Designed miniproteins, single chains, continued (2). Designs and how they scored, part 84

Each design is a single chain, and the fold is of that chain. pLDDT is the mean over its residues in the fold that is shown.

## One batch from the design tools (miniprotein)

Design m6891
Fold by ESMFold2-Fast:
Structure m6891 (fold): chain A 114 residues (1-114)
Amino acid sequence: MVEELKEEIERALKELEEALEKAEKAIKEGKLEEARKALDEALEKIDELYALLKELAKYEIDEELVDRALELLERAIKVARELLKLAKDKEEILEIIGRILDLIGKKFELEQLK
């Protein structure tokens, strides 16, 4: 059971890293819609990671897994900030700001699991 949770966390960490790599590449290539989609995938994986880490915390605290999640969350914030530079209209800007605020909130919540 604990081993299964750790396997799910490792999978979610891998998928989050892959989503962030896609977003970073899309930003570098000026592909705003692809970057936005990849950031959405990353946000879903951050939610999944938080839920899995919170569940694991009922049995043990794995600071290494939490630290890895926090590192990837910092990368997601950086990606969202770069995406904000590419935004052209007020609605797009507000959407990206909302995502940055959500990511900051999730970072705070993950730090509480230590």
Scores: mean pLDDT 82

Design m6892
Fold by ESMFold2-Fast:
Structure m6892 (fold): chain A 71 residues (1-71)
Amino acid sequence: SMLIDLQNQVSQLIANGDTEKAINFIKELSKKDPKLAAQVASSGAVAARALGDEETAKELKKIKEEAEKKS
């Protein structure tokens, strides 16, 4: 599944501390597929919160909400 593959990639980037790369990836995805980007951003925010990264979680939540408005 494309969604599961993308969620796994983003979660791995966040777990590795590559948070800027994860955020930029989701922002680019939002330009092409906002519905998919919202789903990926949602799971990424959960992963960031689980690691105690509140700043990344908050930014991903904003990206999710912006992407949902485009859908």
Scores: mean pLDDT 86

Design m6893
Fold by ESMFold2-Fast:
Structure m6893 (fold): chain A 72 residues (1-72)
Amino acid sequence: QTFDLMVEEIKRTVLELLKIDPKVARQFMIDSINSMQKFDSTRGQQVGTQLLNDVFDGTLSRMEELRRKLLE
């Protein structure tokens, strides 16, 4: 559950960065995953997998849609 809250915080930050630049948002996500994996490989791998599934398989498309509406 605490783990899910951490993932939601990262998603929130990615959404804020998407208002500015989607490349910056993606780089932040990659850096966050890499930092977590270096600090704690087991937790970092789990967070990385969850973020990849949520962002690339579903959430990223939704965030891109929201960015498009905000930058209209």
Scores: mean pLDDT 65

Design m6894
Fold by ESMFold2-Fast:
Structure m6894 (fold): chain A 96 residues (1-96)
Amino acid sequence: GAMAQAAADAFVAKVRALEEAVLPNSKDPEGLKRLFDNIVARVRRLPGLSKFDAEVEIALIRIALAITKKSEDIPQELWDAVEAALDALERALGLV
């Protein structure tokens, strides 16, 4: 619905802000950019998916974010903003 689309757009904006902050200092900027592009592509599919398929895509998004957090030095405020936006997206999708 409209709430799920708005939450998805908000989460994409936070992911792109995180990408802009970490990409210049990454040892693998091409790999990292591909990872962020994959996260965004998954998010854009979410509002149209069944609950089960949405849960699978969210799990894959969380794995991609965990890889990024482990490999990159991420400002805490940007990480907190991404996590808050993901939690809002899960609520808007009826997953929690």
Scores: mean pLDDT 86

Design m6895
Fold by ESMFold2-Fast:
Structure m6895 (fold): chain A 97 residues (1-97)
Amino acid sequence: GADGALEGAARSAADIARYARSVGREDAERALRLLEEALRLAREAGVSERAIRALEEAVRAARDAVRTGTPRTTPEGRALVAAAESALYGAELAKEA
């Protein structure tokens, strides 16, 4: 369901932000904005505590990646943005359900 997909996307974003060797700062900043919006929408939609926790974790990891990232885009950074976009889409679907 949308809740499980949202949790999965958030966990993927957190893992990429924490464990990828090279995350671009621009990508991390974009992902942070997307994940913060996803968390806001998910809270409004009343998704599971597990999904909310996964999004909070992803926001924290993306914020850390902004601090440590290089001032460019990277393939790992683009993967982080894609995971963040998937999380936002899942949150939007949950809100409209």
Scores: mean pLDDT 86

Design m6896
Fold by ESMFold2-Fast:
Structure m6896 (fold): chain A 91 residues (1-91)
Amino acid sequence: MAAAREAAERVLAMVEYMLENGPEALSEEQKEEYKALVRLVEEDEEVWLRLRLEYARLSLARAKEEHPELLTPEDLQAYAEYIAELEAQLA
């Protein structure tokens, strides 16, 4: 559904904003919007899987860029396995 895809794009933009400015950067209204958008995305299984995959990739890339020293080998393996599992579900 087009609505679910638009919601996913908005969720990713909000996630990028939070990763750049911190989780407190969203207002209470924006946090409510985020929750509503996530519910719309969850109604479309494929869009929800794609959003989870993009979120996982974005979060890992950001962590590697900003604080690579805080990532353990176990954390990196867990992220790789989670991403691979989501990719397999979309194959």
Scores: mean pLDDT 78

Design m6897
Fold by ESMFold2-Fast:
Structure m6897 (fold): chain A 58 residues (1-58)
Amino acid sequence: DEEKSKRIAELGKEAQRVWAEAQARANASTDPAEKQAILDEARKRLFELGDEMAAAID
């Protein structure tokens, strides 16, 4: 299904963007606790995107 393929590709791009932004923010921070919080929030979002991709494959 072309529509599903496009949706999965879009979610994949969003996941790449989320992780890249989180790495940039974490690298800019000097506080270890803030770095961990940024990365943990990004991981949570990546799990959500993964669930959306799995649902799109249905």
Scores: mean pLDDT 82

Design m6898
Fold by ESMFold2-Fast:
Structure m6898 (fold): chain A 55 residues (1-55)
Amino acid sequence: SGISYYTVTEDEEGKKISDVLNSRFGDRADEVLKLNNLDKDTILKKGDKIKIPPL
């Protein structure tokens, strides 16, 4: 599997996942949300691990 992981940083704690993913992955943010079964309004915590699809 070509899946990698992104670990949420301290600076991203309390932010909505959609804001962070749009900044990092642009138009692929929705694909990342779907892979992790997460809502776009999910609030991030430091140390959360997010699965990243093959880019």
Scores: mean pLDDT 82

Design m6899
Fold by ESMFold2-Fast:
Structure m6899 (fold): chain A 78 residues (1-78)
Amino acid sequence: AEEMIRREVEELEGLIKEGRELLEKGESLEEAREKFEEAKERALELLRVAPSEEEKKRFEELAREAEEGLEEVREKEE
């Protein structure tokens, strides 16, 4: 269970990292948005099924980081 949760966290962190990298390039805002949207959706889904409060907090944090990325994409689109 802990190993499975760790893997899901790593995958979500990877999506957020990819989104951030795309934002740094400034030319792939649509791709960055897609990465952050995927990370947010997946984090929220995992939050619903997370078996412990600690795991729920971790997924809530990841969803927040993805939402922050989406806000940054919106600012760059202005």
Scores: mean pLDDT 80

Design m6900
Fold by ESMFold2-Fast:
Structure m6900 (fold): chain A 74 residues (1-74)
Amino acid sequence: MEKIIEESVQKILDAADPDNPIEVLAAAVYATILRRTEHLESLAEDSKKIAETTSNPVLKKISEILYETTLKLL
């Protein structure tokens, strides 16, 4: 479990452009949510909705990583 979370956290952080502070902050926030969530089903549903509705490719990639990770943890 912890290994799956840490591998997914690294993928989320790597999705951000290090020269873009907004993307770096967004990745850090979503990584923290994944590490601290007790509501995996809600996180899966929200991540799926964001991936389907967002026009931002970085947010879509982060949301897809979150969704796949929550499915592995459920």
Scores: mean pLDDT 79

Design m6901
Fold by ESMFold2-Fast:
Structure m6901 (fold): chain A 120 residues (1-120)
Amino acid sequence: MVVGLDLDELARRYGVKETAKLIFELVEKGETVFLRAGDRVYTFKKEGDKIVVTNLDDPSEKYEAKSVEELEKILRELLAQTPPVDYAARAARLKTMAERASPEGRAVLQRLADEYEARA
C-alpha cells in the first residue's frame, strides 16, 4: 500500500517529532510513503534495516534513517529548505509521474497533483 502525506500540514498539526513517528510506523509495517515538502515529493521506503528517502524529481538526493530521531532530523532539513514554489509546474510533473507509476502510486501522485493544481 502507498500513503500520501503533506509535511507542512502534519508538522503544523502534530509537530515534526510526531510526524517522524507516524512515517516511521507506516514504513516499518511495509507502506511506501509519498511526502510533499513544499514543491518537492519524497518517497520513504524500507530497505533492509533502514528507511531510504528519495526526491522523486532528483533521485540523486537521498537520505537514510535507522531511527525516529534520524528521520526527524531529515524532516527538519526538508522544512528548512524553502525553494520558490511553482504549483502549476509541479502539478504537471506529478501527473506525468503518475502515468509511469504503479496503480497505488498513481492514485497518490494524482491526488498530490490535484492539490498542487488547486493552489496554483
Scores: mean pLDDT 76

Design m6902
Fold by ESMFold2-Fast:
Structure m6902 (fold): chain A 82 residues (1-82)
Amino acid sequence: SEEEERERSRKALLESFREDLEQQEALEADAAAREAQDAAIRERLRKLYPDLSDEEIEKRLELAREIVEKLLESMRKWLEEE
């Protein structure tokens, strides 16, 4: 039935989000992996915004990390409600 298909899709989506959250938490717990990711983001920001100072790039990296942390918190909250 369509109800069974919707329930299966919902469960698959919840499992996918849980796996994504666990992967991100593992990445953040790995200091070397996190540093490599920060370096990659910093390099990308420099290429996209070559006119920005190093200070502005660092501010954007901090903002990006804050956004990711808030998204992970929201995702965890959403999963706990299910």
Scores: mean pLDDT 76

Design m6903
Fold by ESMFold2-Fast:
Structure m6903 (fold): chain A 66 residues (1-66)
Amino acid sequence: DLEKRKQRVKKAYEEYGAKLSEENPHKKEVDEALEKALNAKDIEEFDKEGEKFERAFLKAYFEELR
């Protein structure tokens, strides 16, 4: 179910994204990728945009560890 997958991603971001610093240079990229995933029209588009979101989030999280 596409809608349930979108809700799970949104809740995960609300829980884990709040731990990213506002000064993180990748936070904006994470926010933009999340919006694209949440606006996906089908599961195929969601998987594509969701992968971009995961990569952006890992990049932001890795920067926080520096």
Scores: mean pLDDT 75

Design m6904
Fold by ESMFold2-Fast:
Structure m6904 (fold): chain A 85 residues (1-85)
Amino acid sequence: MEAERIAREARELAREQGPEAALEALVERLAAEYGLPPEEVEEVRELARRAYEEALRLGLSEEEAVAAAAVAMYAHIKKLLAKRK
């Protein structure tokens, strides 16, 4: 499952680089993987920040909050791609 793969990669990045660097790296990787234009990259970055903050507020660890943000980014990208068909 793609979302599970992304969550796993997000946890690994958070462990290696810390949460802020991991979030930026994930935005960059997903934008490149799915061919997002700059406007949509900024949209995904804002969504990632908000999802991460919400996950922390709900009591998740930094690692799990980054994973939650990554899954939220993926879900949003899927919506953007559906509009491009």
Scores: mean pLDDT 82

Design m6905
Fold by ESMFold2-Fast:
Structure m6905 (fold): chain A 81 residues (1-81)
Amino acid sequence: MKKKAKVTAEAGDVNSDEIGIDVTLEVDGRTSRAGAKVKRTDSDEVEAEFTDPLTGQKVKVKVKIKDGKAEKSENEVEIDL
């Protein structure tokens, strides 16, 4: 069964050698939080992947960088439950 999930991602200081991303996943009234693996895909974009501990699904989010600051990202993804 496929359900829509809300994903919120917030990144720390993108000028550091290590970018921390905090990811919150909300699906069917349940909330999970995880630190994400970070990959810089472009100079102004970072892609994060994490495994949702509630479903075991891999979720990808992209966070945009503007003026050396990370923007808060909110996306909707489909999860197979």
Scores: mean pLDDT 67

Design m6906
Fold by ESMFold2-Fast:
Structure m6906 (fold): chain A 91 residues (1-91)
Amino acid sequence: NLKKKLEEIRKFFEEALKTHDIYTVRNLLAEKLLELSKELSPEQQKVLEDGMARILIALNIAETLNYSREEILEMLKRVFDEFEKKLKEAE
């Protein structure tokens, strides 16, 4: 169930943000999303790659602008919601 795996990755990311620096969180998220890519179709893999790039850009902006943890979580919620929508459209 792709939706369940995405929710697990999202929860993992929210928890990691509490205990790790943003650089470590980026790497951990990238690893989790890469593992997910092995279970996806080629079209879904492309959506995942685009989604990963957007998430990494968003995290870089947050780090550069010195966002609070709460601001980072709110920003990422929107990015993940858009990513989930695009991934569902690629099914």
Scores: mean pLDDT 75

Design m6907
Fold by ESMFold2-Fast:
Structure m6907 (fold): chain A 96 residues (1-96)
Amino acid sequence: TKEIIEKLKKLEEEFIKEGASKKEILLRLAEILGLDKKEVEEIEDEVKLKEVELRIIAEGLKVGEKAGITTPSFPSDEELEKKVKELIEEFRKEAK
C-alpha cells in the first residue's frame, strides 16, 4: 500500500513536468492499481472516460481502506467525482 502511494507521488511529479492529459493520468493510475489499461485506451466517449475515472478512484479508495487509511466504505458518485477533480487539480497545480 505504501508502494502504491509512492508510485502515485512519483507519477504526479512526472505528469506535472510533461503536461499530461486527463486520459494519460488515468492510464497511469490504472497501471498502478492493476486495472485493464485497454479499457481507458479504447475510450473515445467522454462519459465512458468519466466512468473509468470514477472506477479507478473507487479502487484506490478500497486499497487505502485495506491499508488502514480512513476512507468511506461506499463512496458516492459525487464523492468519487470530487476526489478525481482534486487529483487532476493537484497534478496541474504543481505544473504551474
Scores: mean pLDDT 56

Design m6908
Fold by ESMFold2-Fast:
Structure m6908 (fold): chain A 61 residues (1-61)
Amino acid sequence: AATRAANLEVAARILIVGAEILPEVTDEQLKDIEGTVRDAEAAGAPPEVVEKLRKDIEKIR
């Protein structure tokens, strides 16, 4: 079952949206979001999903 990959994708999306609300995003927060995306990739998230999450991170840097 792809449940772990799906949960990590949702977690990464929530973190990205939360970061957009902040007046600034810290390097530690970016590292945590990037780590969650990496864990989603390792758990079997599709490459297209991982690429989109990485692009969304680039927008909040």
Scores: mean pLDDT 76

Design m6909
Fold by ESMFold2-Fast:
Structure m6909 (fold): chain A 85 residues (1-85)
Amino acid sequence: EMSREEKLEEVREFLENREALLAELERTSQSAARYLRLLENEDLEGLEAEIRRLGEREGDPRVEEAIERLRKELEELRELRKELE
């Protein structure tokens, strides 16, 4: 349905939308900077691994909620990226 260029633009929008959630994590976790770098480089596998680690270590309910939201959106991004390849 969508062209390759349209799918790439949607991926960019997904990445921009997650920036707000990662900003919340940065205020509560020192490792948030690593998530921002992984997100910027579209390292979806690395992002997923870091999200798991953050969830295991962090006891803040806000961070846990943000991780769950990021995980769901990351899954959508992974499916979209798979279609681009």
Scores: mean pLDDT 59

Design m6910
Fold by ESMFold2-Fast:
Structure m6910 (fold): chain A 92 residues (1-92)
Amino acid sequence: SPESTFLQISQQLGDLLKEIQKAIENGDKEKARELAKQILDLVRPYVPDSIVKEAEAQFEQILNEDLSPKEKIQRVEALVGRLMTIVQIELS
């Protein structure tokens, strides 16, 4: 069901969010980019391509900007939260 799919995606995104936070804290930019790709690949079947491309650009901006690790983490959390909201709406 759409509800079961949403719950599964929520759990997987939560796990990936924890991993990307650690990568950012450790300065592992390559790992952070790979995890961002995994987040996008996870939501890709359930959201319009235009939204995925926008999120891809936003992840690249966040990870490449001259921001503190804490600020990057806050922006990544906000972006993942927005993706979750979009997934929920699209699956409703």
Scores: mean pLDDT 86

Design m6911
Fold by ESMFold2-Fast:
Structure m6911 (fold): chain A 90 residues (1-90)
Amino acid sequence: MSAQEIFDTLVTEVAKKAQLSVSEAQDVVCAAIKTGSLTEETNLLQLGLPKGSKLSQKQITKGIKALKKLSDSVPKVTKAQVVELRKLCK
């Protein structure tokens, strides 16, 4: 998969499964990419969120759970893909 395809899949599925807006799902996906882990606790992922994020702890938790469930549907992200995914975040 291309980085764009992976990003679009993650954002769309997180938005659907966690009942977040596309923008909120993008913030969760980008926080996970910035912290280097899709499986770390909510506290570490919160450090990757943009300042002024309106995401509650419950919304972040739902987003993380959605990302974990997507592990079977999305191939393991390579280091090169992480660089490209960071560009797609902003």
Scores: mean pLDDT 67

Design m6912
Fold by ESMFold2-Fast:
Structure m6912 (fold): chain A 86 residues (1-86)
Amino acid sequence: DKAEAYRRAAQHFREAADALEKGDVETALSHARQALEELGKTGDREVGIRGIAAMLLVVAGSLPQADREAIAKALRETAEELERKA
C-alpha cells in the first residue's frame, strides 16, 4: 500500500528531524535511510526525488556547520507533504 509507505517514510523523516535537533546524527541517518526504503516501495519518481533531497538534508545536518534547526524544519515539511499524499 503506497499510503502506508508514505506514512512510514513521513514518520522516519520526523524522527530524523528530532534526532538532528538532539545532535544524534547516527539515529538521524538511520531514520533517513529507512524513509528512503519506504519511498522506494512506491515507484513514484517525484516522491523518490523528494526523499533523496530530504536524505541530503540529513547528511548536511550531520556536518559541524549545519543549521540543524532549519534542516529539522525542512524535514518536517517534507513529512507533512508525504502524509498528505498518503
Scores: mean pLDDT 83

Design m6913
Fold by ESMFold2-Fast:
Structure m6913 (fold): chain A 56 residues (1-56)
Amino acid sequence: SLEELGARVRAVLEAKGLTDEQAAEHFGVSVEDVRDFVAGKLIPGELVPVAREALA
């Protein structure tokens, strides 16, 4: 589910030492997009590589 994916994405970002603001800056998205992604609401196109890493 997107919620399970979001939880895995949070773990990947934490392992990289990225806050929501730092992840937003690094990937060129809004902080709200990062928060919605980790909450399982949407998958921003710019963050698809992070989603793939979370599923690896």
Scores: mean pLDDT 82

Design m6914
Fold by ESMFold2-Fast:
Structure m6914 (fold): chain A 69 residues (1-69)
Amino acid sequence: SDAAVAALAARLGLSAEREAPRGPLITDPEEALAKLLQFLAGDEARQAEVRALSGEDQVRLLELVQTSA
């Protein structure tokens, strides 16, 4: 859900203030999950939260990571 993505994004310190993408949009949930797990390397608790998200929510969270960082 959007609420789950927003809660996890806030926990990661992400902001929606910058809307410029850092690269091409990832729409495949498995690729989005792989990139999110790489971003959260060494943080098993947050990796578990990301894995609990739906594929659509994983894609949305990666978009926020790419836009904010």
Scores: mean pLDDT 71

Design m6915
Fold by ESMFold2-Fast:
Formats: structure tokens, C-alpha cells, sequence
Structure m6915 (fold): chain A 66 residues (1-66)
């Protein structure tokens, strides 16, 4: 799980939306909704800090779906 969280953060920092989506789907199966929400909030902040609008919109949408 920790490795997947690190991979997600790296994909977001690199602006790799496809990689971020793939890793997120794996985390969604492994994490309870509360922990998933915390991870999504963290990744949203990372996307904002790195000016990755596509990743930011993706995580905003996924957070709303919880």
C-alpha cells in the first residue's frame, strides 16, 4: 500500500495522468473510504502545487464520488 501511495504521488508530480489513474484504481480496492479520501486530498494538493490541472480535476471528481 505504501509503495502504491508513493507511486501515485510520483505520477502526480510528473503530470502523468494515465499512471495516476492506474495506481488510484489499485488503491481504491485496498483502502477504506476514509483513508482513500485522505490520500485524494493529499494528491489534490500535490497536483495544485505542481500546476497539473488534469490531475487536479481528476482527484476533485473522485473525492466528490466518495
Amino acid sequence: VEKLKNQLAEAVQEGDLDAAKKVFEELKELLPPEELAEELEYCLKLAQANNNEDCKEFFEQKLKEL
Scores: mean pLDDT 79

Design m6916
Fold by ESMFold2-Fast:
Structure m6916 (fold): chain A 90 residues (1-90)
Amino acid sequence: DAHIQEGIAYTQQKVDDFVASVRQFLRDHRLPIPASVEALLQQRADDFFNWGVQLAQTESDLAAFKKKLDEQYAKLLTDTLQEIIDLANS
């Protein structure tokens, strides 16, 4: 229970970091924030949170959980930023 709660809290912190990082990227590059980008950001955040919660319930080793979550977070951030760039250039 405490272990799963810590994993969920860690996932939420990564979701918050993801949203903040994407918004900062948009500001730094003066990219528009249309409803489609907001919807994409919300969908990616929700999907990642749900996946992280499931991982916290199945991975008994907290260090292994954090490593797997961090690896997936790095992919999520890179892929989302690329999708936003592609949308801005279309």
Scores: mean pLDDT 84

Design m6917
Fold by ESMFold2-Fast:
Structure m6917 (fold): chain A 95 residues (1-95)
Amino acid sequence: MEIPDVDELIEKLLKLSPEETYEFVRKLADEFLASLPDDYEEAREKAIKFLSTLSEVVLELEKKNPEIADAVARALVEISQRVGEKLAELREKNA
């Protein structure tokens, strides 16, 4: 999976409701986690880029639509934990 561009994500999310935004970001995270390589270092680099992209989306959306920004931020908390768990599993397999 290619990590989406910040500007493209913002444009798409601004057309959605807060509930639709939350579901969209969670689905995007499911696709991302399924696409992670088995190599811990590569997976970690991709995870950092993905989480950084979502964090930038939250910051930019706070200026335009705080309710949509809050929906992304709530999803990001859950996604950050799931990413951490997946990276821990990969690290254990490569230990």
Scores: mean pLDDT 83

Design m6918
Fold by ESMFold2-Fast:
Structure m6918 (fold): chain A 83 residues (1-83)
Amino acid sequence: KEGEELIAKGQAMIDYTLRATFVPNGNLVPTTEAQKYAVKVVQEAIRKAQTVPGEKAALETAVGIPLKKGKELIEEGKKILAE
């Protein structure tokens, strides 16, 4: 069902965002589009923070983007299931 799929995508996005943030060189093998998106956003933000010292503060903002999207997907899925 659409609601269950959205919740699963949101949870995967949040999980991989946190894993990529706290264990950036860990054995991350993203297989879903949501997982790939989260890892890509975090890795790009880390790379920019390393190459441009002034971008370090932007890392927290960039990591927040996939976390917010994941939470929104979970909320949307719950609304669909409640209908």
Scores: mean pLDDT 73

Design m6919
Fold by ESMFold2-Fast:
Structure m6919 (fold): chain A 81 residues (1-81)
Amino acid sequence: SMSEATKLFSEKMTKAAKEGSKKDEKERLKLRGKALEEVITEVSGDAELGKEIGEEAANGDFYTAAEKSMRAMGIVLNAAK
C-alpha cells in the first residue's frame, strides 16, 4: 500500500542519513541511492527498476529518480486497488 511504501521509504532514507552523517558527499549519495533501490525493489518487486532508480539518485539526479519512483509507486498503487 502507499502508506507501507511511504513508511519503508522514510525508514530506509533515515538509515541512509544516519550512515552518511560522518561520510563525504559522494558516499552519502551512494547510501541514498542504495536506500532508494531497496525501497523500490521491495515495494515493486522489480530489482532492475530499483537498481536503475538507485543509480540515478547516486549520480545526484534526484529529479529523474523521483519521477521514476513515482511511476514505480503508481504500479504498486494500481496493484493494491
Scores: mean pLDDT 70

Design m6920
Fold by ESMFold2-Fast:
Structure m6920 (fold): chain A 69 residues (1-69)
Amino acid sequence: LEEEIRKAIEERDYARLGELVGLSPEEVREILEEIQRELLRKHILEGVTVTRDEFLDRAIERLLEIKEK
């Protein structure tokens, strides 16, 4: 499941992501955009380099939490 979510995020396949976690493609896109904004804010405020892997790990974590509700 985590590997499938990671691949779908990398391919920007929001429809597949929605199917995997039980959300609409639009909801998934909004969540991913929110995470990107949070990480960018952290980079600006704390001076920490944000990697693509950090984004992917955070996105997978958030989407799995939503599915477990």
Scores: mean pLDDT 74

Design m6921
Fold by ESMFold2-Fast:
Structure m6921 (fold): chain A 76 residues (1-76)
Amino acid sequence: MEEKVKKFVEALKKAKIPFEDAINLLKLQLGELKPSEIEIPDEVEKKIREIFMKVTGSSSPILPKELLKKLIEALS
């Protein structure tokens, strides 16, 4: 498993975030889901986005497509 993928999974576990909510947000960023198809609480979405920024070291909560796909596979 890539180091970034491992850190992301560990951060979700520590934050007690359901993997399904994380998968749905990742699929939304890939364009595989419409915003109307998911119901994620605002506080959970915010926490997942903060984990994205910490893992990438970026000020953007948007991840590269290749990393998004690897994260979805690891969480599935």
Scores: mean pLDDT 74

Design m6922
Fold by ESMFold2-Fast:
Structure m6922 (fold): chain A 100 residues (1-100)
Amino acid sequence: SQQEEAQELLRYLEERKEELKKDIEKALQQVKPEFQEEVEKLKKELDKIMEELLKLAKELVNADPNDTEKLEKLKKEMKKKWDEAVNIYNRIYQLTKLSQ
């Protein structure tokens, strides 16, 4: 159960990372020249956070299902990283909208 849920989350994050890469590449083509440097910086930050999320998800897959303290710490850290990723994505989206 716990391992199956963790494995599904890992697959979801891997798929989301690939989709996100494509979305950001499109955003870089659409944003005003004045915003390109900011979007490139945000892309690097987002790539780093997504790699950290994937690492945490892999740790969750390999975690002892009876180690509730470790599972709670991993889930809390993943939620924090996910919120950070959402904030960066929203900023890129805002810059894309300002470029229309």
Scores: mean pLDDT 85

Design m6923
Fold by ESMFold2-Fast:
Structure m6923 (fold): chain A 95 residues (1-95)
Amino acid sequence: MLRVTAREEKKIGDTTYITVTLELDSGTRFVLHLRIEENRVYGLLFRDGLPVVRLVYDIETDTLTVEILVDAPDVRAAVPALEALVREEVERYLA
């Protein structure tokens, strides 16, 4: 399971920046950086300071595009949780 250990939010003009710190049951840590801008969410998942997943979510079409930059078992295990996290952040943004 992926666990959220920290969350930070910043608003600069019309752009919302969200940083989520995540931990797998294995102890692997990830940092998810999200940018919400013009009905799109841009995301990068970092492991050990390196980008391992890129994502783009279009709010109007409910379309999530995920690109695995580093194919590793821990990265693949994180991907299903990223979709749920992105949708949760969009729901919070729209509230």
Scores: mean pLDDT 84

Design m6924
Fold by ESMFold2-Fast:
Structure m6924 (fold): chain A 93 residues (1-93)
Amino acid sequence: SAALELGRRGMERLLELAREKEGWTREEVRERLAKAVEELRANTDPADELEVALAEASVEAVALAVGAAHLALAAGASSEEAREIALAVIRAL
């Protein structure tokens, strides 16, 4: 799936940036992402389709979706386009 490949590439780019800017390991990025997912699960807006999908997804699936959204934003996509791409990645899993 093109969406899953985009997610994988985006996640690798996020890991590179986290290492370069913050010195974070892959494990530290995963831990921070897992904490963000836990906070989202506690405060999910049931009317937000992306929030519901992310709250029901695994941390690995969320990482792919976040990676794809980040890559899209870096390529000049709008916030709304990045949200649609993230949702497409979650739904492709």
Scores: mean pLDDT 78

Design m6925
Fold by ESMFold2-Fast:
Structure m6925 (fold): chain A 71 residues (1-71)
Amino acid sequence: MEVYEKLLEITREHGSTLEMLFIAARELYEEGVDENVITEALKRVLKELGFLDDDQSREEMADGIVDAVKK
């Protein structure tokens, strides 16, 4: 819940773009937030902001963002 709210605030402050979600996800991962928590929060934010057409596409996007930030 808290990670989801932080992602929403970032998009409200800096713009609702996939680039901002990627940057925020990377910062959360580097701060030690669990990757599964970040993935679930990203799926919820993508749905709330109206990104993509279905839950499968949002899951694929969230997984892709998290895979790109974890090294």
Scores: mean pLDDT 78

